# Designed miniproteins, single chains, continued (2), part 1

All scores and structures are predictions.

Each design is a single chain, and the fold is of that chain. pLDDT is the mean over its residues in the fold that is shown.

## One batch from the design tools (miniprotein)

Design m4001
Fold by ESMFold2-Fast:
Structure m4001 (fold): chain A 78 residues (1-78)
Amino acid sequence: VSEEQLEIDVLVALSDIILAISRLAYERGKLTIEDAQRDIKIVEEILKRARELGASPQEIAHLEANIKELKDILKELE
C-alpha cells in the first residue's frame, strides 16, 4: 500500500465516521444546523484532498454520497 493510498483509505473512513456521528446526533435530536454545516465542509475538504491524492472513481463516488447524505440531513434541520 502506498502512502497516498493509506491517506485516501483514512480519509474515506473519516468521512464514514463523520456521517455516522451526524446521523446518530440527528436521530437523537441533538444535531444543530451549525454542526451539519461544519460536517459538510469537513467532508468537502476530505473530497478535495482525496482528488489531489488520485482517489479512484469509486472512492470519489463514496465521498460524494456521504456529502449528499449530510446535505439531506441539513435540509431536514432547516
Scores: mean pLDDT 90

Design m4002
Fold by ESMFold2-Fast:
Structure m4002 (fold): chain A 61 residues (1-61)
Amino acid sequence: MSLAERLLRMGDKFEAEGKYEQAAKVYELAAQVARDEGNTDLATQSEKRAQEARKKLEEAK
């Protein structure tokens, strides 16, 4: 399992706990690592999840 995939799963755990700020940061890191690994699909998925987590955090303010 790649480092980016591990980070994506960690973000999913934070999201399940309602920790959207931590989830967004971890998803952003997952996207960066996925790009470094050459996994464009995983990078796109991670970026989208980061945006969704950020949106939920903004709505909670």
Scores: mean pLDDT 82

Design m4003
Fold by ESMFold2-Fast:
Structure m4003 (fold): chain A 57 residues (1-57)
Amino acid sequence: MSVDEVIEELVAQLPEEEQEKAREGALAFVQSFASADEAVVRKALERELTLKREELE
């Protein structure tokens, strides 16, 4: 699964009002990891978006 697919799947778990902010944040986060392993970036994204979702619940 690509990083973009992970972003879309995890962002869809958030309230619709927060989805755009979360997507923008996730994309900026991925860009800051341009040289990192895809697996590391994916795991970090999953963690960040999960924590964001928990804060919004």
Scores: mean pLDDT 69

Design m4004
Fold by ESMFold2-Fast:
Structure m4004 (fold): chain A 60 residues (1-60)
Amino acid sequence: SALRDTVLETTRLQTEYYARKGDRAGAEQAGANGVALARSLGDEELVEEVREITARALAL
């Protein structure tokens, strides 16, 4: 869905932005915001995808 795609893209852009700056806490917070939004949508698969995106960004 468009909303699901927006959550994934926004989370990827924000977590990568903070990770590239060396702001690990900022990247983790961006990921946590994505998880909270996914949970509010009742989409547990989206929650796991947001967590994976955040983990990948933190490995940069």
Scores: mean pLDDT 87

Design m4005
Fold by ESMFold2-Fast:
Structure m4005 (fold): chain A 75 residues (1-75)
Amino acid sequence: SEDEKKYLNEIKKLYEELKRAVAEGRPLSEIVDIYTKIAKVYKEAIEKGVLTDEMKKLFKEASKLYVEVLRRRRA
């Protein structure tokens, strides 16, 4: 559906932004904000009933990257 494509494209865009922010060593606050946006879009896709396996995979990878960043920047 068009909604599936919309949410998938938004998650893809935000995940690319997250990877870029991490690679560039951007402030943790910015990385948290990007990940929060990914989580919100993912939740909206679930509530709309348009969640795809590709979205699940992208969210899993984004979450792994986010947790890794938190571990590395904690101390």
Scores: mean pLDDT 87

Design m4006
Fold by ESMFold2-Fast:
Structure m4006 (fold): chain A 84 residues (1-84)
Amino acid sequence: SEEEERKKLLDKALEIAEKSSPELAEVFRKIRENSKVDSEEVRLLLATAEAVKLEELKEKYGGMSTDEARKGAEKEFEEWLKKL
């Protein structure tokens, strides 16, 4: 369901945030607990999760050539989005 998909997205965003930013993780936890997430908030959370995931991928692929880093990061990002 749409609700289950949103919860799954929030859980994934929280996992990424907990690894990258404790402050961001706290915000995601509070939103999840309050169940007050409207469509705009979900959109902002998704955009934030995407930004955090891109930062993680940049760090992971930072030691590779530009072409290898780009292909690897794009593939993982697309696979991550498909699992949402």
Scores: mean pLDDT 62

Design m4007
Fold by ESMFold2-Fast:
Structure m4007 (fold): chain A 95 residues (1-95)
Amino acid sequence: MADLKDLEELVKKAKEEGKKSYKEAKEYIEKGDKKEAILKAASLGVSAIAMASSAVSARNLKEDPEEAKKIAEEALKETEEFNKKVNEIEAEIKK
């Protein structure tokens, strides 16, 4: 069966990739490269989907329901923050 540690590590990796994509998107907007900014916003969206998927997987684990719930809740919270950041980038690109 899937290890909670493996799911926690997947969430951590998705979170770090999302943070990097957001930073790069902001840098490309500052440089006027809207095409690259859109691509980085898409990467941030992929990271949000990966975290949401990991949260669903964690909720299906039977061995440690309390720890699985904590991992799922944190992943969903980070997913909401990443979605807000995608909306911010899209708003700046539309100007």
Scores: mean pLDDT 78

Design m4008
Fold by ESMFold2-Fast:
Structure m4008 (fold): chain A 63 residues (1-63)
Amino acid sequence: EPETTITADVISGEDLTEENKVKLISKKSDKYINEEAEKAGPVISKSSYEKIKDELPISEEDQ
């Protein structure tokens, strides 16, 4: 059972809401997230996602 303790983006510190959050999955090449042990995938804000998506071929869901 995943905890809902993550209420803010770990990159920008912005609050995560249903309109602002982006779920990243299976992107181990992303230097901004530690996916080594996270199966649920890290969650970040849309603003952080916009910054990193140009560095990595990422999407809201890993394709």
Scores: mean pLDDT 52

Design m4009
Fold by ESMFold2-Fast:
Structure m4009 (fold): chain A 89 residues (1-89)
Amino acid sequence: VTTRELPAVLEEVTGNTAVLRIDLPASDAGPTTVTPTFPKEWIEAVASANVGTTVTVVIVFKPEYAEKARKLFEENKTFSFTVTSTVLP
């Protein structure tokens, strides 16, 4: 098990939902836990799914914080997220 700070690239924003992509190092595989760097009070739910070395992260923001999140996404398309994954031998 390895924890890294990895760049998450914004793919889309729809309403109060954002979809970001993280590319894992080739050495990393298996179950991935993703912790976004946004304040926890902004976040309603987080889900992640792996396809090979690509992780798709879906973040649902609380309605009252959706506009603050959207303004961040207008200014920045890449964020540093904490990722915990299984390391291949």
Scores: mean pLDDT 79

Design m4010
Fold by ESMFold2-Fast:
Structure m4010 (fold): chain A 85 residues (1-85)
Amino acid sequence: MEREELIEKLIERGVSEEKAREFVDLFFERYPDVVPDELSLGVAAGLLKNPNISVEEAVERTYELMKNPEERAKLAGEAARKASK
């Protein structure tokens, strides 16, 4: 199953089982149309292992990183289109 596979991958990267389950559950609740790839799970694992980062913050940061490459490209394009007068 999708969720169990993601949880297992996070645990293999050093995340506790409790945090891995909470992260995956919250991620799918907030972003049901988005599934984290292995690269995104690597980033999420790093965030979840940081005691200063909450599970909720790790979810938001992972989602931001997943959309940032596309949004960054679009923002660069929009800035170029908004060229000076």
Scores: mean pLDDT 72

Design m4011
Fold by ESMFold2-Fast:
Formats: C-alpha cells, sequence, structure tokens
Structure m4011 (fold): chain A 98 residues (1-98)
C-alpha cells in the first residue's frame, strides 16, 4: 500500500528531524510543511517534483542558517536526511506505476 509506506517514511523523517532540532519546534514545523509539499510534488511530477522539493528545502535551510535558528552542521544533516527521504518516496511512486 503506497499510502501506508509513504506515511511510514514521513514518520521516520519527522522523528529524525525532531532529534536534530529538539529546541526549535517552529523550524521543525516549517521544514515538515516543505516535506509535505515535496511529497505532493513527487506524486504529481515524479523526478521533477523531487528536484523541486530538494530546491525548496535547500532554500529554507539557507534562510534558517542565515537567521541564526540552526547551524550549518544541522542544515547539512537535514539536507542529507531529506535527500534520502525524497529518494525513497520517488522509488515507491515509480514502483507503483509499474
Amino acid sequence: DLEEEIKKLREEFRERLRKILPDNPETVERLERIADSAVESVLERGEFGRDVGLALMSMELTVEVKAGRITEEQAEEIRRLFEEFLKRVLELVEKEKK
């Protein structure tokens, strides 16, 4: 079930994100919203949606670092986490298309 597998991936991403940013719930909420939009884009546009999602996350992480809300090290860890998350979502979507 595609919906259930995506839900599990989203829950894993959220849990790991909150462990990276335990003291910044507002930033976590913003990044979770970008992840939600990215999943929707992958479902609609496949690989192009993944690339758009990665770009949006990269821009938001840059803003969060420049605002002093997260460190460069946290941003890099979240970037890698998000890249792997979105890759796994794309693999599930492409598998479903047969």
Scores: mean pLDDT 86

Design m4012
Fold by ESMFold2-Fast:
Structure m4012 (fold): chain A 70 residues (1-70)
Amino acid sequence: SHEELARQIVAYYDKNGDGTLTREQVIEALENLGFSREEAQKLVDSVSTGERLTAQQAIEVLTEALRKKS
């Protein structure tokens, strides 16, 4: 499922296992999925305005991104 793949991507980027990702890490993940930096920033802004996202916020945005690419 898209959510399962999103969870795997988040686990890969959560290097210290604290359940958070930087905004830049989520943008990088979105760019790797074929989104432009502008598109990635707009997607991230829909769930967080801070420099860090919770794992759940990152899963949410990546799940939506994967749905758009399908």
Scores: mean pLDDT 82

Design m4013
Fold by ESMFold2-Fast:
Structure m4013 (fold): chain A 89 residues (1-89)
Amino acid sequence: KVIRIDLGELKPGESVTVTVLVDPSVADQATFIVEFETAGRLPASQAARMDAPREVYDEKTGETLVEITAHVTAPDLPEPVKVTLVVHF
């Protein structure tokens, strides 16, 4: 399954951190890809930089989830770029 997270327009070199909670059964299968849209050019994509996954106990549901934090940095282009984080399972 694929999930798309719209991060909006980022300025050149701007970084944003995204945290997602996933079921432990799919945590090892999750792949994070960053897509960039630039006017007049083909979309560019790259792998997101991820921190080591961490188990988090949710006291409200009584279940253990895996927290994955992805770091997304806009390319150093002369214009703002629309950025989407794509998660594949």
Scores: mean pLDDT 73

Design m4014
Fold by ESMFold2-Fast:
Structure m4014 (fold): chain A 84 residues (1-84)
Amino acid sequence: SMEEMKEEIKKKVEELEETAERLEREGVRRVLAGADPAAVGAEVRAELQKKAEEVKKELYEKFGIEFPEDLSAQELLDKLKSLI
């Protein structure tokens, strides 16, 4: 149903936002502990993009929702928010 789809999208938005917040806070802590900011930033972006791809796959498999392959994690988050 449309209600079930919206609830799942809402959960995926919350998961992506929580993942982004956790990765950013962990990244900041690593940089403050002496890690290379460029390397940490690249790792954070890669991990967030991996989570975004998992979300896209789950929504496609459950509800047939297709997203562009080149969609960034932030663009996906913005689009999902527009659907709820």
Scores: mean pLDDT 86

Design m4015
Fold by ESMFold2-Fast:
Parts: C-alpha cells; sequence; structure tokens
Structure m4015 (fold): chain A 75 residues (1-75)
C-alpha cells in the first residue's frame, strides 16, 4: 500500500538520524537479542540504534547479527 512506503521511508530516515544515546542503548539491546537468537528483537534494536530499513530487513532475513561482518569480509 502507498501508505506503507511513506511510513517505512519515514522510519528509515528517523532511524538514520538517531542520537548517540539511542545508538548506545540499541547496541546493547542488539547484542542481548543476538545472544538469545531473537532476530525480530535484534531488528527492532537496529531501528533504535538509528539503523535504516535495509539493515532491519537484513537482520530479519538472515536471523544472524553477524551476517554483515561476513558480507564485509567477503567484499
Amino acid sequence: APDLKGAAEGAAAGSAGGTPEQRAAGARRFVEMGLKGDAEGAAASVREMGGDEAAQAAVLAGGNPGSKALAEAGG
């Protein structure tokens, strides 16, 4: 739906502009959720950190917080 695109873009823009405090809180939560294997919680934490929609989608799809490190090592 058109409204979903606007909402997603707004959320991504807001996430990218997160404050240092929000990023620190989200980073701690991301690690906790990652250790539990909670991909959905990890994706929510990425949003709190100021991560964009693509980062959230990657966490949800991969279910592995370390998948980005592997992609960076391979590229």
Scores: mean pLDDT 52

Design m4016
Fold by ESMFold2-Fast:
Structure m4016 (fold): chain A 106 residues (1-106)
Amino acid sequence: WTLETLVEFFRFSLELMKKLKLDKSLYLFEAIKALRWAKAIKNPELEEIAKEFAELAGLSFEEVKELAENSTEEDLIELVEKAYKKDKERFEEFLKALSEKLKKLK
């Protein structure tokens, strides 16, 4: 994957989650993942995307930075499970659309 492809994927996820009105726990999950990627590859656009996810999660960027440094894989799984249990049908629609987007980006 190119940097542009990774940024496009996170942007697609953001717009799709907004369209499907998914739970705020997924915005936090995506904020943490985008911020971890931004730090790993030193990409400022992924950091801006992480800020947008943080705002939609109802958290400050500083709070999300703290969570990105301290969250375990178990903590991240709990965020995803919370969203899934809240609306299984919308969550499955989200996963299907992401899978289709991933195929087009490959």
Scores: mean pLDDT 81

Design m4017
Fold by ESMFold2-Fast:
Structure m4017 (fold): chain A 81 residues (1-81)
Amino acid sequence: AKLSTEELRALLDQQRARLAAAKPKIKTEKEEQMLKLLEMALNLAEKRGATYEALEELDRALEEMDPDPKKAEEALKELEK
């Protein structure tokens, strides 16, 4: 799929909104760490751009909130490359 820069930013805004809605529901320290890492990953994607595949990985991490924060760290490292 080919995304325009406007479409890419719209998707990032959606993910940020989901993350913001999840913040009041935080129950564990691991979830807090994961949300912070995901927010950093979204900020990097917006500034540097992102591929459709990278956005799909971020979307799944945000929806499932996997208790393994290493998945969020991997997404952040991938965006830093």
Scores: mean pLDDT 65

Design m4018
Fold by ESMFold2-Fast:
Structure m4018 (fold): chain A 87 residues (1-87)
Amino acid sequence: MPSPIELGKEAYEIAKPYLPESLAKTVERQLELAEKEKDPEKMFELLDLALAMMAGETLRRGEEEVAKKILEISKKLNEIREKYKKE
């Protein structure tokens, strides 16, 4: 199973060609902060924000297939997050 950070990086690689430079830098910063975060809840909040920004921008651009892939990764991330809450 990929780590939450690996899922975030996968989504970024898919979305990167469709992101303006300023948004790409913001997403990179969110992923960097998530990777360094020791609190799982805060890590997931940072990753959720990054994925939401990427999905929103790709949908706004009409890149529905790309946005769908990002949302599928977001769903996997949320499934991992729920497992952390149940323990």
Scores: mean pLDDT 83

Design m4019
Fold by ESMFold2-Fast:
Structure m4019 (fold): chain A 58 residues (1-58)
Amino acid sequence: MKLTPEQLLKLLAEAVGADPDKLDEKTRRAIRNLARSLGLPEVDEPTEELVAAVNAPL
């Protein structure tokens, strides 16, 4: 089963204490930090590339 971009947004928003139903600046910052930690270009939105990297098998 795959994590969707919308689900990733909600998870990151919850993790940083932001609004889970909106793309707040705190959530955007969390997305950029996640992309950086995965070796991807910094992005402010859950791209297909970022979602695919998060869904990669262990």
Scores: mean pLDDT 71

Design m4020
Fold by ESMFold2-Fast:
Structure m4020 (fold): chain A 114 residues (1-114)
Amino acid sequence: DATVAEARALLAQARAALAAGDLEAALEAIRKALELAKEAKDAELALEVAELALEVAVAALRAGRYDLALEAAELAIEAAEFAIKHSTDPKLIFEALGVRGLAEIIRAVAKIVE
C-alpha cells in the first residue's frame, strides 16, 4: 500500500529529525503521517504515530519547548484515540490507552507552564 509506505517513510524522517534535535521538523512529519494513517484506517500505524509523538512531547518538555510539547501531546492523543477506535486488538488498545494517558499528563504540565 503506497499510503502506508509513505507514512512509514515520514515516521523514519520524524525519528531522524528527533535524533538531530529538530523538533519542529519531527512534528511536521508526524502530522503528515497521522493524516495518512487516518486515510489508510490503519490502527497499528496510528499507534506508531502516537508513540513517536509522545517521544517528541517528552523531548520538547525536557528542552523547555512547552509550545512544541503541547502540540506533540495533542497529536499523540489524537493518534492514540484513532488507534483505539479502529482496533479490536486488546493489546493494541491497551498500548494506545497508555500513550493517551501519558500524553494527557504532558499536555497538562505544558499548559501550567504556559
Scores: mean pLDDT 91

Design m4021
Fold by ESMFold2-Fast:
Structure m4021 (fold): chain A 112 residues (1-112)
Amino acid sequence: HMSAEELLKKIEELKEQFDAAMAARDLDGVLQTTVEILDVADELIEYAKKNSTDPEILKLVDEARKLRDELSRIAVELATAPPEQQPALGARLREVLDKLIEVMKKIVEKLK
């Protein structure tokens, strides 16, 4: 099993792939990297829940879960969006992803 720090590093590496896909206007790449980020985020959330009883960590876990659910909803919307709506949805997807990564960084820091 990966450590919390290794899971966070994997998410940061996937974020670089996400940013590259966004810059290339590669919708399939954006959606694929988002799915992979969601999978790793779910593993980190599960790890934190199993390895901590700290109320502050559990609060951050609840925040991360809400943000991952929002990210998932935006990704589904983006997958079926007409081209004229894709830039706005892509920007919203990036904003929510950045917030999710910041919450996950806080979780990993508190687990040290």
Scores: mean pLDDT 87

Design m4022
Fold by ESMFold2-Fast:
Structure m4022 (fold): chain A 99 residues (1-99)
Amino acid sequence: SPLEEAKKWLEKGIEYLKKGDFQKAVEYFSKAYQYALKAGEEGRDLAFVALTGKYFAEGMLGNNTAYFMGLLIYKLAPKYVSPETVKRIEEIKKIVEEN
């Protein structure tokens, strides 16, 4: 299902982000985001996590505008997604700040 694909690619995105492989992290977060959108409302929280991860990974590759977009989504997320999803976004932010 699109939801299961979104979860699979999101986990890979986070894994490669932790490894410092930002090119693969962008690829996997992009796939996760696409599948999350296909899942519709059920994929909404996953789409926020995937898009945030994609922007932060692009930022680590030198795209400062993308990094700023990631920070904006991080600030706005508590209004639109569950507390558990906010915590997951905070984990992604922490990973990139530790690199």
Scores: mean pLDDT 90

Design m4023
Fold by ESMFold2-Fast:
Structure m4023 (fold): chain A 72 residues (1-72)
Amino acid sequence: SALDLLEEARRLVEERAPLEEIERVLRQIISATPAEHRAGVEAAARLALEEYRRGRYGSALAILDLMIRELE
């Protein structure tokens, strides 16, 4: 599910995984997201990836947490 993939993304951020692994999981999250939430999730995923690339790991985690809340 998208929620399981978001938990994987949080773990990868905490582990400081390579950027390409983060991007891969975020892409999978978008694909697994119901159509009604997909545009918002895509925008949030793009922001989380940018924060991660900039080394702002806390911001990336906060965005992932907001995505989890929206999809619950």
Scores: mean pLDDT 87

Design m4024
Fold by ESMFold2-Fast:
Structure m4024 (fold): chain A 101 residues (1-101)
Amino acid sequence: TEPRITLEVSGDPSPEAEEAVAAAREWAEARAAAGYTEVHVELHVSFERGELRFRFRARHPALSADEEFEGELATPPASREELLAWLRRLAELFRASAAAL
């Protein structure tokens, strides 16, 4: 079965969000190469509402349960600086996780 990779980004654009998405793509491709059959990442940013919603799900046939997370990365309303810091942290976490595979 061909691995399914989905990356969904919505809300406000920023260089930090673009970098987080690029890192998420590298992470998703590394997971697929490691035998994961499905990798889903969703990111929504609203600077006006102070919201950063993040969801991921990754499925591997050898695992008893999907690796998953869904929630707000910062307690709304968060400042623009706090949201940008979380986007930079997400990019670092995705790159570190991809390299560890």
Scores: mean pLDDT 80

Design m4025
Fold by ESMFold2-Fast:
Structure m4025 (fold): chain A 80 residues (1-80)
Amino acid sequence: SAEQARRLGEEGIRVAREGRELMEQGKKENNGIKYASGGVLVISGAALGLIAYRQGKESGDEEAVRLGLEALELAGATLL
């Protein structure tokens, strides 16, 4: 559904953002566990974003596509 795809995209952005912040905190604190935990969250956000993007493309929901791409871009910028 369009609503489900949009919610997955929104959740992907949220999770990727939290992961990025946790990675930045881990670097600042020299805390490898915190850094790795943040990385897992960023990857999880990317996965949600990819699902939102694909479902949005299939259903023609441009908002779901936009949200999915935003999650993927945030994750990519953080990890690459």
Scores: mean pLDDT 88

Design m4026
Fold by ESMFold2-Fast:
Structure m4026 (fold): chain A 67 residues (1-67)
Amino acid sequence: MISEEEIEEAAKLTGTSKEEGRNVLEGARALLQAGFTPEQAAQMVALSTGLSPEEARRIVELAERTL
């Protein structure tokens, strides 16, 4: 389950609201659960959200910790 702390961290990384942070984390978790590697999930998150590759990797790392 995604905690408030993880949502806040994602929001800070994306520079957006808690709702957007939650959506990005849920998307990253869904990609990981679908069998994508962390590197592939980070590339897909970066492409869909406009985040940098570094920011997307941090989001995916955070999502992995929630699994």
Scores: mean pLDDT 79

Design m4027
Fold by ESMFold2-Fast:
Structure m4027 (fold): chain A 90 residues (1-90)
Amino acid sequence: MKEEKKEKLIEEVAKLAKQLSKEELVDILEEAAEKIPEAKDALLNLAEYAKEVSLEEAVRALANALSQLPIDLAIKVAEELIELLRKKLA
C-alpha cells in the first residue's frame, strides 16, 4: 500500500518536473531541502547534480533518489515537491 503510494507520487513528481526549466527544478529542490531536514543532503546533492546535466537526466536522477529513500521519507519529500511544483506551474 505505502509502496504503491510512493511509486505514484514519484511518477507525479517526474511528470511535473519535466514541465519546468532546469533552473526552476534546481530552485525547487533547494527549497524542499530547507523544508525537510531529514532529506536535506540528498536534495542538495541532487540540485548540484541537476546543474551539470540535462533536465531529462536531472528528472531521472530525482526519481531514482526518491525511490532509494525510506518509504515514509520518500512520500513526505514527494508530496512537498508536488506542492512546490504545482505552485511554480500555476
Scores: mean pLDDT 85

Design m4028
Fold by ESMFold2-Fast:
Structure m4028 (fold): chain A 100 residues (1-100)
Amino acid sequence: SAKEEIREIVEKTYKEIQELIRKNNARSSEAREILTLVALVLKDAEDPNTTPEEILKSVESALARIEELVKKNPDNEVLKEAYKIVKKALEEIKKILEKS
């Protein structure tokens, strides 16, 4: 189902963000906020009452906040990479919904 495919994308995205933070030893409040944002999206994706379209909106909201964090920290390459990871997830989810 579209919801199962979206859940798998969000799970993979969460693991990629965890690994990015781990390998860069990122201890900033901004890095913790990004982990929290993606964890909340994962919670929505795992919720049987949440629709695929609602999960898309959750990802869009998380990406918008990450973009704000990147703009405030323009030299932080970890935050920029986190933005790219979440943006790719958003694009993959949009493609699933276009075919469903």
Scores: mean pLDDT 88

Design m4029
Fold by ESMFold2-Fast:
Parts: structure tokens; sequence; C-alpha cells
Structure m4029 (fold): chain A 66 residues (1-66)
């Protein structure tokens, strides 16, 4: 499970070029789906208004900061 502070979430959002709300939504989704495929991640990102490239960068940043 990914556990991040508000500060770490803001940093991840800035790295990926997304809003903090988008970063928090993806973090919540990843914690519910830890074994999600790239295709599932891209589908969820689309629902959140995040590009596939931003989704990959955000997921990497969230894992690196955890």
Amino acid sequence: MLVLSEEQLRRAARIAGVSVEQARALLRWLNRHPEASDAELERRARELGISPEQARELAEALRALN
C-alpha cells in the first residue's frame, strides 16, 4: 500500500504535470488495485483526465516517494 504525505503528493503531481486531486485519485485507485496492468492504469487515467504519459510518470513518482 502506498502511503504518502500531502507534501509528497504535491511533489508527485508536479513531476507528472497533474493536479493534486488527480494524483490523490490515482493513488487511491492504485492502493485498491496494486497488481493493475498498464492497460488498466491507462483506462483509469483517461477517466481522471490524465494522459498515458502523465499516468506513467505519476505512478513512478508515487512509488519512488513512498
Scores: mean pLDDT 82

Design m4030
Fold by ESMFold2-Fast:
Structure m4030 (fold): chain A 55 residues (1-55)
Amino acid sequence: MDLKDIIERARKIVREHRDNPELVSRELTKLINEYNPTQKEIDEISRAVEQALEE
C-alpha cells in the first residue's frame, strides 16, 4: 500500500466513523503502526485527517 492508499484509507475511516472517535483513533493508529511512515508522510496523513474532521 503506497502513501496515496494510506491517505485515502485514513480519510475513509474518518468519514465513515465520524460518530465513533475512539474507533477512528484506533484504526488510524493501527494504520500508522503497520505502515511506519516518515514524518513527511505523517504530516500528509494528518492534513487529510484534519480536513475530513473539519467542523
Scores: mean pLDDT 77

Design m4031
Fold by ESMFold2-Fast:
Structure m4031 (fold): chain A 82 residues (1-82)
Amino acid sequence: DTILDDISVLGNKLSEGVVNKDTDLISNACNELIDLLKSKNADKAIIDAISNALQSAADSSSDPNIKTILTNCSNKLSELSS
């Protein structure tokens, strides 16, 4: 499988967690995504795109817990691209 296929699977888990307000699913999918991107030494452009998408999702959320978890995930990903 390509890294993009793996990112897509984890992105779907994140979306499911947001829709269901399942904070454990979001946190687990976020951690798996971070580990994947680290292990594959992913390009800055890919990491930045995912980080920006997560921040946009956080900004669009009305749930403070979902906002916090997605923002924390975005911040951890942006640290990988520095």
Scores: mean pLDDT 83

Design m4032
Fold by ESMFold2-Fast:
Structure m4032 (fold): chain A 70 residues (1-70)
Amino acid sequence: SFTAADVAGLAVLGSGGAESTSTEGAAQLISAVTGVPFEEALKAVREVSGGAETASAAQVGEAARRLIEK
């Protein structure tokens, strides 16, 4: 099972230490870590980012949190 620490780790990995990453890259990382289908992860990242092409570490973490709390 995933924890808050796993979500925080995912957010750090999703940014790669940068301020933002691509929404597709973020969705692929969330899918790989959580086991959620890529399309579902991509939808969550897009909803959090407002359809932007990039997502911040905070947005990646929020998208992962929403998917884990389902």
Scores: mean pLDDT 70

Design m4033
Fold by ESMFold2-Fast:
Structure m4033 (fold): chain A 99 residues (1-99)
Amino acid sequence: MEEIERLREEIERYRAIIREAQAKESLSAEELAEAVRALVRGAELQLKLAELEGEETPLTPEEFRARLRAELEETLAALASDKSPRAQAVRAVLRELLA
């Protein structure tokens, strides 16, 4: 039960990071990287929360992880030729998340 409460608190923390990023007129490379990290980690925790609460998800945990990994790898490949600081920061976060 305490684990479910902790997961909800962590999910809300990541949602707060995303909301702060969305409220800004422009994002630095570092702020964009933090928002991307928060989005991915928040999604992973939402899946874990649904699993613990016994909710039926449209995807199994294995299918969700496989799809998430594939989408991160596709995004990394799409950004490979972009030499901007923003693209470099996002690529660094995606490589970290895939490791």
Scores: mean pLDDT 72

Design m4034
Fold by ESMFold2-Fast:
Structure m4034 (fold): chain A 65 residues (1-65)
Amino acid sequence: MRSAVVVEARPGQEEDAARAARAVPGTLRVHVEGDLVSVIVEAAAVPDLVRALAPYARDIRVYPL
């Protein structure tokens, strides 16, 4: 099962958030558009991904796929 995780990054930290997301095992796709970082991830990896992204995020939303 997959999930979409959408992060509203802190200003200037979009690429840091994307880099952190790519480092998490189970991350399948990372897309940066403005201040939004969208991640497609394996559902089991969501907790690790959220923890990795929290320092760079103003808001994190998780959507089951």
Scores: mean pLDDT 85

Design m4035
Fold by ESMFold2-Fast:
Structure m4035 (fold): chain A 84 residues (1-84)
Amino acid sequence: METRELILKILKEALETHAEEGIKLIEEKAKEAGIELEDTPETRFELKLIASSPKLAELIEEAGLDVEEVERILSEIIEEIKKK
């Protein structure tokens, strides 16, 4: 429970504080690659997650968490958010 709660807190911080600038870069690179991004809440969330990933990785390492364990828990959280 504590580890999952910590990961969720870190994820929210990364998404809220660091996503906006990275999203623009991802949209630009997708356009250059000929990839059309869907304008859906699910796609927007996924873009925020990707844009925040460098800061998310930094915060996870600073917290002393296992990257593989975090990846598993994060995947579960993402799937839950995408479903509802």
Scores: mean pLDDT 67

